# Designed miniproteins, single chains, continued (5): the designs that were tried, part 92

Each design is a single chain, and the fold is of that chain. pLDDT is the mean over its residues in the fold that is shown.

## One batch from the design tools (miniprotein)

Design m19194
Fold by ESMFold2-Fast:
Structure m19194 (fold): chain A 97 residues (1-97)
Amino acid sequence: SMGRAITTITLKSPLSQDQGDRILQQTQQLADQRLQTDPTVLDIRVDVDLQNGTITITVTGTTKGSATTTARGLGLQTQQILTDMGIDVDSITTTTL
């Protein structure tokens, strides 16, 4: 049976369009690489909310475990992208659906 998980990264401040575009592009590249190399990962969706300063990564996997592990891993990689950009993270949460 398929599983889903969501990682939500909440930032301390809103994002500019340029920051949002860069975060989306780099996180999507990581997501695409995972989707191509991991047969347990079926779908990954990345969303960046500029006004609320929120990044959402939704993963569908062959199991709840594969979805949760991938969503958590991509969240940590995205947190590193944010750190490299000098963007402060308030919280990061991964939820299995």
Scores: mean pLDDT 91

Design m19195
Fold by ESMFold2-Fast:
Parts: sequence; C-alpha cells; structure tokens
Structure m19195 (fold): chain A 98 residues (1-98)
Amino acid sequence: MEEEKKRIEEEIEKEIEESFERMWLTLMAMYPPDEIDYRYLRKLGLSDELIKRIAERVAALLAELRKENPNASSTEIVERLRPEVEALLEEALEEQKK
C-alpha cells in the first residue's frame, strides 16, 4: 500500500539531509563562494533570496576563518563552520514555512 512509498520517502529525506550537510561543509572549505552549487538548497524548497542570504553569511564566515588562519586545512575550517551552517539552515527552513 502506501507503507512502501512512505519508507522510500523517509530514506530519501535522510539521505538528502546527510548529503546536504556533508556537501555544504565540503564546499565551504574547498570552493570560493561564487562556485557554490545552490541546486541542493533549492531541493529543500528554499527561495533564491534565502539561498543568497545563506551563501553571503557563510562566505563572510569563511573569509574570517581564512584571514585568521590562512594555512588552516579544509578539515579544520569545516569543523569550525559546521555549527554556523547548521544554524543558518534551520533558520532558513523555519522562515520558508512561514
């Protein structure tokens, strides 16, 4: 019945959530802000305005971390950015539901 469909939908949601977090952390550490792929944020239903706002905030945080630690590894930057990015995403997701 619908149980199979619901199970598949839940699995897809979990995979998207995990892939999104890992992708964003990797992108923030490795790529310039202008090269960030916004398609994943659009898959979450976020508006272009919210996507731009998140990208700008993350870019500012990345610039600060790079300035303070220009020789920092991508992993170190990712670990520092993780809680900030998660907070921004939760805020944006709440805003999109209003």
Scores: mean pLDDT 64

Design m19196
Fold by ESMFold2-Fast:
Structure m19196 (fold): chain A 68 residues (1-68)
Amino acid sequence: MKSRAASLSVAAMLQASIGDFETAVELAKELAKMGDIEGVELVLKTARKNGAPEDVIKELEKYLEEAK
């Protein structure tokens, strides 16, 4: 489980880094369902750093709170 979450976190961060915020949000949603708070936080940080739209940031913040 933790190994799979780590792989999804890396994939989501990569998508956010290349500007594919929609895929990053979908992966972060799955991370939140697994309770991977660290993974969702990393995706949110990467999206913010890469200038994601406000709607994307709000969705990621929602999943971060849902994961807690």
Scores: mean pLDDT 78

Design m19197
Fold by ESMFold2-Fast:
Structure m19197 (fold): chain A 81 residues (1-81)
Amino acid sequence: MSNEELFEEARRVVGEAGRELAAALATLSPEEQAELLERLEEALRELDAELQAAIAAGDAERALELAREAARKIREVVEEA
């Protein structure tokens, strides 16, 4: 898989998790939405920094790994809601 294909797959993985998050948020009250988003921001804070570093370095394999970890954390936070 090329770096371009790996970055495209990373974007796809995050996009899928983001759609699952959006669907879950639509079923929650505004108070529950705020709590879920706060937990998500905390869980993803370090991963976002690492993902940006991997993208800047052109490390597509690491970017995909981090994208999958981010998707996993998004799903865990959604399941706890």
Scores: mean pLDDT 80

Design m19198
Fold by ESMFold2-Fast:
Structure m19198 (fold): chain A 114 residues (1-114)
Amino acid sequence: SEKQEKAKLVQKKLFKLIEALNEAYRAVLAGDFEAAIEALEKALEELEELEKTLKELGLLSEEIKQLIEELREELERARRAAEAGDREAALEALKEAAEILRKLSEEIGKELEK
């Protein structure tokens, strides 16, 4: 079914973004800022791909657009903190990114049910 295929594609993109965010979190905790920056750049690329996929599927509501922009801002904040070697600032930004990603996943789930 078209609905199931759309849900599967979106869930795959969400999973990749979650994996990249988790890689960044582990790297920051370990003090490996080079690995953290690489994982954050990957997370930003996966977020761009998710946004493109949602737009192509007609799932990109104004609320989802806003959450994507907020998530992008926190990922960029985490990247700048990692570039500065600021573990506390990077962890704070990653915590906020995780909360926004939770809300984004919930809103995407609602759009998939329509």
Scores: mean pLDDT 89

Design m19199
Fold by ESMFold2-Fast:
Structure m19199 (fold): chain A 85 residues (1-85)
Amino acid sequence: MTFGDVVQQFYSLSRSQQSQLFDQMSDQMRSRGMDDFASLFDQTRQNINSGSDRETTMSITTIMMRVSQDPTGFSIMQQQIQQIS
């Protein structure tokens, strides 16, 4: 699965499924001691639930860019997204 495949699958998810994915990603990152990364997923999830469309789009773009640069984060997201869809 490529990064492009993960992004395509993510944008095929509903807002509630996207929120669920980021909740699961936050838990996975925190369990691995990646607290800063976990906090980014938590913040993005909060923006999906309560933010403006601009805030939501920007935070999703930022987190996806971060995931693309992190082999561990990318591997975990590949695994988690398959469990939601």
Scores: mean pLDDT 83

Design m19200
Fold by ESMFold2-Fast:
Structure m19200 (fold): chain A 95 residues (1-95)
Amino acid sequence: SEEEKETLSSLVAEIAQEAGLDQTEVEKVVDTALKLYKGPLTVEKAKTVLTAVFGGLPTNLALNGVEVKSIEELKKHLLHFIKRSPGFREAHKTQ
């Protein structure tokens, strides 16, 4: 659905911004994620898309075994991981 595409777009954009990508790179990653998306949007589909567009993002490690039941919970855990991992953000800034 259109709302699901907007949810995925927002998720990918926020993670890319927190990782230190510039606006042009954020837009490119969002576009790529939307091209990979095939509905319906579930947590597992979102994890697959994020892993594909952020090759350096250890999605399963970032969740540390936490069972996530919503896209909002997934976003919260990934953003917390990135904020607490300055080396991850710096590595992405230099790409």
Scores: mean pLDDT 71

Design m19201
Fold by ESMFold2-Fast:
Structure m19201 (fold): chain A 87 residues (1-87)
Amino acid sequence: IERLSEEEVKESRKRALEYAKEGNVAGLVGEVIRMALGGDLAGAHFILGIGDYLSGDYEEAVKNFEKALKLGNKDAEPYLKKAKEKV
């Protein structure tokens, strides 16, 4: 298990968001696992939250965005607010 660099974190987040937009669940799960194993739990929870939000699982999206925010991913804040409006 090797920690992802800042650039690798950015690349993994970009790929995961593209997979989420495409509805590619296998690709999205693969990137989430890569982030988690590489130590980017904040990124992993953020991308899981995006997937939940796009699937209409707003309560689960809130949980994942809250976890991402607590782990230091500030990009989760506006998504958390949107998800809370849906619950």
Scores: mean pLDDT 77

Design m19202
Fold by ESMFold2-Fast:
Structure m19202 (fold): chain A 90 residues (1-90)
Amino acid sequence: SSLEKALEAARKALEAVRNGDTDKALEYLQKMLRYLDEAVKKGEVSVEEGLRMLGLILRAIGDLNAGDYDGAIRTVEELIKRLEELIKKK
């Protein structure tokens, strides 16, 4: 599913942030945005939950651009937890 692809991208983004690979982390966060959009369009997630996750992805991107790697890690970990919960409820 698009949510499962978003979760995979989130896990890879977290690994990239932890390794200090900002370019790779941004690439995976952009992939998450695409998969999240697909998930909303397919009805896999509500518009309200999609908007909340969009806000978190944008926060993680902002944190990375500002050099706040600890903030980015916390936000991506929250995204992973939310995606795991949504997939379990399916």
Scores: mean pLDDT 86

Design m19203
Fold by ESMFold2-Fast:
Structure m19203 (fold): chain A 55 residues (1-55)
Amino acid sequence: MEEEIIERIKKLVEEAKKNPAARGYYQSQIDTLIKGLEKENPELAEKIKKIVEEA
């Protein structure tokens, strides 16, 4: 599950790069996913935040 979530985030980041006009949409999806993870797995949420920041 963790690997699947990381791959999903990477794909969202790549889609945002391909479609800059839709960046806000992808950012919203990423933020929502991170907030959900903070409740269930805060360590994974922090890891995902770093992936998004590095992009």
Scores: mean pLDDT 77

Design m19204
Fold by ESMFold2-Fast:
Structure m19204 (fold): chain A 86 residues (1-86)
Amino acid sequence: IIPVVERALELAKQGIEALKEGNVDEAIKLFTEAARLARQAGVVPAAELFEKAIQSLKEGNVEEALRYAEQAVKILEDVLKNLRAL
C-alpha cells in the first residue's frame, strides 16, 4: 500500500507542476492516474478531490483545480505519515 500511495503522490505533484506550466492535458492525465492509484490504495477522499480537479479543468477553472489537487496531495501526505509512523 505504501508504494501505491507514494506513486499517487508523485504523479499528483507532477500534475500540479504541469498545471503551473500551462499543460492542462498533461495535468488531466496525471491526476487521472493519481485518482486511480488513490482509489486502489483505499484513499477515496483523495481520489474524489483529483476527480473534482479534473472536472474543474474541463470547465476551464484552473485555480479551482489547483486547490482540489493540493487538498488531495495533503491527504496523501497525511496517509503516508500515518502508514510510516504507525
Scores: mean pLDDT 84

Design m19205
Fold by ESMFold2-Fast:
Structure m19205 (fold): chain A 86 residues (1-86)
Amino acid sequence: SEAEKEALKKEIEEVEKRAKEILEDPRATENQKKLAKEALKLAKKAKEYLDKGDVKKAKAYLLQAEQTVGVVEMSMWVIEKEEEKK
């Protein structure tokens, strides 16, 4: 449906925003930035498939992008919590 496509587009835009925030974060490691760049590539693939009307592939790439950015965000949170214990 058109409503589903618009919802997916917004979710792709949120993943892109999250990945860009990691790339601009001075506390992010080079490995974390590399994974954020990978998430952006996956989000771009999701958008390309969505534009082609392939909702199933768009969802698959979006899920991979969300998982990738989520892993980086969790790793950054763990490091921050360990630093706060000192």
Scores: mean pLDDT 86

Design m19206
Fold by ESMFold2-Fast:
Structure m19206 (fold): chain A 81 residues (1-81)
Amino acid sequence: SAMEKQEELFTKLQKLAIHELLRRGVPQEELDAFAAELRAIHDQFLAGKISFEEALERFLALAERVDPAVAARLRALWEQA
């Protein structure tokens, strides 16, 4: 289904974001906070409270607050998908 494909894509983008932030030396406490906020966005998407596009934009905005360069890279990869 479309939702299963969106869920798979969201999970892949989450893993990529965590990997890139770790590689750039973001502290574990910031990564834990990022992951917690990301889980809240994901839960709202699964509950049907926000669209996939809204969840993705919130995810990218969250990544930008941690590292604008990582957010720009994630946005470029999504726009090419």
Scores: mean pLDDT 82

Design m19207
Fold by ESMFold2-Fast:
Structure m19207 (fold): chain A 115 residues (1-115)
Amino acid sequence: SPTYQNIDKLVDNLQQQIAQIFQQMQTDSPFQQDVNMGVIDILISVTMLSITSLLHQAGYSEAQIRAVLNDFVSRIRSLLQQNASQMDPAWHQHFLSTLQELADSLLSRRLERLA
């Protein structure tokens, strides 16, 4: 599916950007590390919104959108866990809670609003 190929590219690009940010952060100040965590948060949110919008516009069911978002959440959680030693525990906890809450919110609110 062209839609799934576009989503795979978005997720791969996000994972590469996050990995690059973590690599660059190893020598940064605490202030710069906090700024970089905020950038990761924005990138995750925008990517999740884009995935939901693309699937909805292509006519995918709620169940199919939920499956893709659950896979996305799983992949990003795994990447963040691999880099947990490079994160403030408060940021790690924020990402773990925000990822699932945003996925659930997008399914509940945006799909109803776009119908």
Scores: mean pLDDT 81

Design m19208
Fold by ESMFold2-Fast:
Structure m19208 (fold): chain A 100 residues (1-100)
Amino acid sequence: PEPTNYEQLIKSVEEAIEELEKNPDNAELVERIMYRAYLAAKKLVEEYPDDETLKEILKIFEEALEKIKASKDTKEKHKIALEALKKAKELLQKKADELK
């Protein structure tokens, strides 16, 4: 994908991180934010199926969603979501910088 596509996904991930940090006790919001992140990554993987970085990010979000759905603890769900989003941001930023 173009650098702009990566930058747009980075912004979405940054907004998701900020929203989660403001709402640490809302389990439903954690699940909704992670599902939105998953759908955004899935759409990009469908548009750019040969991009290994996007596939890795999609896998990170899929695994995080499974763990979040399996957990009964809101704080654990929140931690899983933040760790997944921060990891995705790190990978996206690295790739965006390589494409400049």
Scores: mean pLDDT 82

Design m19209
Fold by ESMFold2-Fast:
Structure m19209 (fold): chain A 80 residues (1-80)
Amino acid sequence: AELSPAQLALYREIIRLVNEFEDTLRANPDLSDEEIEALIEEVLARIRARMEALGVPEARTEALLEAVRAHLRALAAEIR
């Protein structure tokens, strides 16, 4: 089954936020580990807000946010 328009919009927003995070890290090679973690939490907060607005169950939201956090941390480690 295909994603609903709202789910597809959420998916596209998540991809944009991840790309913006990567671009920020590549443009700012002097960011501290603490600043990188703060950026990760900001991205996750924006994704959480959108998922809550769409009525996504808490357990599913937390599972996705944990996967995104792991991905962003892996990206940060690779870029640094």
Scores: mean pLDDT 83

Design m19210
Fold by ESMFold2-Fast:
Structure m19210 (fold): chain A 73 residues (1-73)
Amino acid sequence: TSAEISALGLADVAEILGKPKTAKAAREAAENGVTSESIENIRKALLEEGYSEGDAELFVGPVRQGLVTDLAL
């Protein structure tokens, strides 16, 4: 799905940036199905790893948009 592809992309970026909690949360979301709860788990991981609320929302934006697209289809 679009959300799963976006979550996998975020996981790869998080690994490159040295953000293991975010990478793990994003991979778990892709593997188990992306939901609003799994996106919130990714957002919380970003906050724990030092991002602001605004930056965390920018990182999860594509995953959130993918979920909206998947639900509209």
Scores: mean pLDDT 83

Design m19211
Fold by ESMFold2-Fast:
Structure m19211 (fold): chain A 94 residues (1-94)
Amino acid sequence: SPLQLLLRELLAARGELEAQYRAGKLTAEQYIDRLRARAVELFRRYRPQLSPEEAAEAIETIAGMLRSLMRSLGFPEERIEAEVAALRAELEAL
């Protein structure tokens, strides 16, 4: 399904970015910034192929992924909540 393709491509992008982060090529800030940008790009690309319900599921999954990653990288909770809220708003506007 288009939803499954979106999520698989996002997981692949996360894997590539994580490898660069572990190799010291990206800071934690650059890792989250690039993952966020990639999530927006992928959601914009697949959005016309998603039902409203699938779009809502994609947004929730993407938001959860960003939240979990930022916590694992040691970002403070206030920063995590602000970044996740901003990403949700951006995706919902598409």
Scores: mean pLDDT 91

Design m19212
Fold by ESMFold2-Fast:
Structure m19212 (fold): chain A 87 residues (1-87)
Amino acid sequence: STEPSAEEREAALRAAAENARKAIEAIKEGDYKKANNYLIAALLDAMVAEDEETVELLLKAMRAFDEGDYEKAIEYLEKAVERAEEA
């Protein structure tokens, strides 16, 4: 399998954190289309990084968002940002 390099992994995790932060702000602004786009981008970045914990947190955020639980979605997105920055 094409496992990412340490540099590629770090860059992808930084991108995931940035997109997750943008998703949080979009949710707070009530721009749910923009939030959904940033959520998808963050999830794809975390998948590229192959960081299982960040992926799991973003999938939980996406599920909460799809259910209309925006407070829970923000909670999981904040946890995903923290995890991605620590990894």
Scores: mean pLDDT 87

Design m19213
Fold by ESMFold2-Fast:
Structure m19213 (fold): chain A 67 residues (1-67)
Amino acid sequence: MEKGRQAAEEARRAAEELRAAGEAGYVSGLSGFHDAQTLIEEGASDEEAARAGEAGVRAGELGAKES
């Protein structure tokens, strides 16, 4: 549980940092945060929630790089 929540918070922070790189980066990171939160609330494993958050962070970083 805590691992998934930590990944969700990391995704949210990465989204805020990527705002300067453009809206696409912010949206991708925020999506990862929401996915991780939804998985936690629906009773998915901490591992699944953590993967969702981490994927959002990575997608945000790639979006910023490609902009």
Scores: mean pLDDT 66

Design m19214
Fold by ESMFold2-Fast:
Structure m19214 (fold): chain A 92 residues (1-92)
Amino acid sequence: MEKLKEELKKAVEDFLKKSRKPAAEFYQALQAGDKEAAKKALAELQKVVDELKAKLREIIERSPEGSEVAKKAEEILAKVDADMAGLKALLA
């Protein structure tokens, strides 16, 4: 499972690196009251989230059912979906 743990770690690190700018732009736009800029930043963040979700699903498919790696990948997938729903609610 060490190889899948490293793939999971790398996928998360890649996500954190790529998500930083669109997340910052989203909160800056919200603070400025610029809904159009916030929607644009959220769309860019959604692309980064979709890339992470694809990688997480691949890791889950390659992991034994009930493995620690599969459980962590499923947990991150659920958390990311919840976080994105929360950000979308801020625009409603």
Scores: mean pLDDT 85

Design m19215
Fold by ESMFold2-Fast:
Structure m19215 (fold): chain A 70 residues (1-70)
Amino acid sequence: SMEELWQQFLEALQQLQDEVISLKDPEKKAEANRRLIELGRQGFEAAKTSKEQVEAVLREIQALIEELKA
């Protein structure tokens, strides 16, 4: 459902925020924070129009989380 997808999006966004907070390199942290803000904005905008767009933004958030863990 859209409600379940939205919950997954919010949980992924929170996890991404935790990963950004954990970064020690100030330049990487600033860049990751900018990407976090933009992905959050895109997800909230997508929620108004398209389940598929919310799913796409969720996948991008998940990919960034994995990138930051490496």
Scores: mean pLDDT 87

Design m19216
Fold by ESMFold2-Fast:
Structure m19216 (fold): chain A 128 residues (1-128)
Amino acid sequence: SQALADLLEETRRRVAELYDQALEHARKMAEIDPERGGRIVDALRQTRDDTLAALDRAIELTRRDVEEGRRLMRDTAAGLRGDAREIVEMAREAAERSGSKEAEEYARRLEEALDEAVALVEEAAEAL
């Protein structure tokens, strides 16, 4: 369905923007703690690339077979939820170890961006 593919294309665009926001916050954390912040940046880049590639595949599948697109979207949502949880835990630990109020704020904003990205992918999967 073209309408469902268009929904996934919009979801992909918004998810990419939310990852860019999360990366901005992680880079600011890396200015405070380069080692731990750097690991968060690397984890976010990998998860971003994997998630966007999966969304691109789901868009293609949804044009041919909506059920396969739906399955991939559900798997993508579950994977993103797990990855987001791990990254958020890394960010919270880095902030706590830094003792920096700014690092705690960046970790919170990073969590908010990733939670919104997960919600968008889950909503899109349910709409299929």
Scores: mean pLDDT 89

Design m19217
Fold by ESMFold2-Fast:
Structure m19217 (fold): chain A 62 residues (1-62)
Amino acid sequence: ATLADVLEQLSEDEALLVVEQIIPYMGYLDSKELLQKAIESLRSQGKTDLADKLEKLLDQYF
């Protein structure tokens, strides 16, 4: 399963919490790439609000 598949099954608040917990435990470039792919997948699924919030996290941490 992709990160996007996991986040899709969670509430928006739960998805953001999970992402914020994962970021510190991954390498900088790997975390950035994983988040970018998840954002693109969520946008293609119509979850634009969650994708926008994840983009803000990407900007905040990277």
Scores: mean pLDDT 74

Design m19218
Fold by ESMFold2-Fast:
Structure m19218 (fold): chain A 79 residues (1-79)
Amino acid sequence: SAAEERAAEVERKFEEDLAAARKELLAAHPDKAAEIQAAFDAAEAQVAEAKKIKDPEEKIRALLAAVGALQAGLREILL
């Protein structure tokens, strides 16, 4: 279904974006490396749990919530 295709695309993109963002932020903020790694590890754990959701709409909502939490956490670490 279109919802299943969208969920698969969002999942793949989040995995790629998380890896790229982690690398860039660690290079830009080596003094915050431990906090940045902890935030991304928590986000990856939330994404792994979201992947277990069979309903594509619930999966997308869980993935978006994980990204929102990561963005908020990174804001606190970098400010």
Scores: mean pLDDT 83

Design m19219
Fold by ESMFold2-Fast:
Structure m19219 (fold): chain A 86 residues (1-86)
Amino acid sequence: SSEEKERLEKRKELGRELVEQFIIGSTEDLIKYYEEHSEDPEYQEIKKKLEEALEKYKKGEITLEELGEVVDEVIIEILKKISAKL
């Protein structure tokens, strides 16, 4: 039925909005984290990469998936550095 199709589309839209909010929020939180550690040149480079990716996403130049990949890459690099210090 058309009503079932509308309910499915609304649920898909809400799911997309939640994923978008999560990825954007995570990107913004990482930018803030690196801004608070601005004395470290390496942190400034990571911050710039995240800011450029978020700006490209807002301009429609990259997909939400591509923005998520940049966030994942940064998190993996952080985890590798933490593991190397332990």
Scores: mean pLDDT 79

Design m19220
Fold by ESMFold2-Fast:
Structure m19220 (fold): chain A 65 residues (1-65)
Amino acid sequence: TTVTVTVVLPGPPTPENVREAIRKAKEEAEKKTGKKVVSSRVTSVEDITIDGELHAKVTVEVILE
């Protein structure tokens, strides 16, 4: 099973923010499916502006057992 999750976080798309987005995406995929995460990959990282503030938009493809 594959689930695509998009996570939006405040601040720039730093390695730390991307890591946090991956963590959140894995948790959401497990919660949604009830399955265990096998692997994940980042498919896109975008910088977006919300209310004049920089946000990181990270799309993660999560592969589940």
Scores: mean pLDDT 83

Design m19221
Fold by ESMFold2-Fast:
Structure m19221 (fold): chain A 72 residues (1-72)
Amino acid sequence: LVEELRKILAPYVDPELAEEIATRLANAKDRDEVLQATVAGAKRVIDSVPEEERDGALEAVARATQLALQSL
């Protein structure tokens, strides 16, 4: 799961940020934890990714969230 999540995020964010978001999503035990990890990940993207690249990065976070939810 972590590797699949990293693969979704890797084209859009730094490797360190991709690993951080992927690990947090993969460790979520229920839907509420997945959503909290998603909000935290989106905030990190907004704070660190240039504005012109944020739409793609946020879309990747949304796709990673869907995969994490399907894996519960």
Scores: mean pLDDT 81

Design m19222
Fold by ESMFold2-Fast:
Structure m19222 (fold): chain A 62 residues (1-62)
Amino acid sequence: MREAAEKAAEYSFKGNGGKVGQALLDAGASPEQASEAALRATIFGNAGDKEGALYAAEQGIR
């Protein structure tokens, strides 16, 4: 699941929350988990925090 979390973190830096959420869903996250993780990853990504964005994305993929 690391590849999906890394891809989601990359999309979060571009401010594309839709692609973040889709990457998490493709990795098997539930809609609720994908939505929460995508929001958190996008916030960290927009702040330039790659580690935080990756961690948030990984939490969405249980």
Scores: mean pLDDT 71

Design m19223
Fold by ESMFold2-Fast:
Structure m19223 (fold): chain A 78 residues (1-78)
Amino acid sequence: STAERVRKLLEERLEEAKADPSLSEKELELEREIVEGLLDMIDAIETIEAIRTDPEAFVPETPAQKETLAIVKEAKAL
């Protein structure tokens, strides 16, 4: 999937940054924050897309996914 490919690219980018001795601690910290934020956003987008595609087939595994499912179902009922 596109999401899996993007996750792999982000993980590789962070690994490359960690291996670069020319980067400062501040630059590494910023890169980590950016990568973590993007990974969280991809997870949220995937959850929303799955629920929108088939809300009845979606099985939430986390509290955040359960809340998202409830909100999307409520919004769809409007």
Scores: mean pLDDT 78

Design m19224
Fold by ESMFold2-Fast:
Structure m19224 (fold): chain A 62 residues (1-62)
Amino acid sequence: MMEELEREIEEGLALISLGVAKVAARNGASPEDIRAMADFMESKGFPEVAAELRKLAEEVEA
């Protein structure tokens, strides 16, 4: 029960972080900063969000 609420809060925070990273990327954030955010998300148990952030970092470098 408590784990369900915590999961929902963490999932929402992960989605917000992805949105913030996309805005930051459009405003000149470095690929390294975006990868650091991806590593952080993976460490928190959100590997799918981390993968999307890594993809965003690669797109910024391209």
Scores: mean pLDDT 76

Design m19225
Fold by ESMFold2-Fast:
Order: sequence, then C-alpha cells, then structure tokens
Structure m19225 (fold): chain A 87 residues (1-87)
Amino acid sequence: MSAEEALEKVKNAKDLEEAKKALEELAKSIGVEVPEEALKQIKSIEDARRLASMLVEGHKLGLSKEELELILLDPEKGQRLVVRKAI
C-alpha cells in the first residue's frame, strides 16, 4: 500500500480502532513501526489523523526513520521537527 492510500484510510476511518489500524499501515508503508506505547497515547480519531499527517509531511521533508518514530512517541516534539524542517 502506498503512503497516500494509507493516509486516505486514516482520514476515512469511522472509529478509533480503524484509525489506529490505518495509522499502523501508513507507518509501515514508510518503513516505520508504531510502538504499542504510541498507540496507547492515541485517544481520538483526530489524534490519529494529526499523527498520520505529520508522518507523511516528515517523510516528504526527508526526516529519518528515528525522527519519524519520535513523531509517534512524542507528537509535540515531532510537530516541532516537521515545522522546522519545512522552513
């Protein structure tokens, strides 16, 4: 599955569990594994969508696998990395 197809699945998820599964597929498509700890921190569909968008943008900006994993483990630090890399 392409990253774009996986991102569409996250956007179209009907419930939290579907959104989490789509996020796992997205991360795998760009070579990142979603840690169980990161999945437990996702409390809403909007959280999953935000993480998915940050992963796609980070991947496009050339963030490393380690930096993409940081987006999943610490979304606040991950968001700052994406913003700084985009500028």
Scores: mean pLDDT 78

Design m19226
Fold by ESMFold2-Fast:
Structure m19226 (fold): chain A 103 residues (1-103)
Amino acid sequence: MREEVRARIELAAAELARTFGPDTVVEQLEKAAEIVRKADTPEEARELGREAGVHQAVIDIAVAALRQGLSPEEVAELLTEAAKRIREQGPDSVLAEAGARLA
């Protein structure tokens, strides 16, 4: 489960980074990780993310992971790891690797 959720987060984040740019998406993922740590429920994470100006697509990634039963800390860690991989490897590399893990 956790490895599948990681792959889904990385895939979605890399696709967004290809559209909006890696620096913007990395910043949004790191911001979403901080918001998730403060939330008790997926619904609260969605509301706090919206209030903080996090892009809806990034909020949807975080909320989907929380709904899979991962803790807020686990989701925040996976979002932070996805941001690091996009920053270090670039979105095309992350997209290909995450896609292969989900195939």
Scores: mean pLDDT 85

Design m19227
Fold by ESMFold2-Fast:
Structure m19227 (fold): chain A 85 residues (1-85)
Amino acid sequence: SPVLEEMIKILRESVEQAKKSSPKEAAAIVQKGLLEVMDLANDNNAPEEVQQLIADALYDVVQHRDNADYQIQLAEDLIKRLEEL
């Protein structure tokens, strides 16, 4: 799916940028990337499974706002799950 490929691209670019940034900036970058991917999924009526994976990742990220490494790991895990679809 072109939409799924674009979502994966956004997440990969966010992870790459986060890894090159300070911890505080990294957290904001990952959160922004996840929000962009959620908007893209909603706007394109992505399958409920895809929307749920993104929503769960966002929920976990906001619970761990001060842990940039954990947020990067969550985004990388989401990329792997989306690639398996």
Scores: mean pLDDT 87

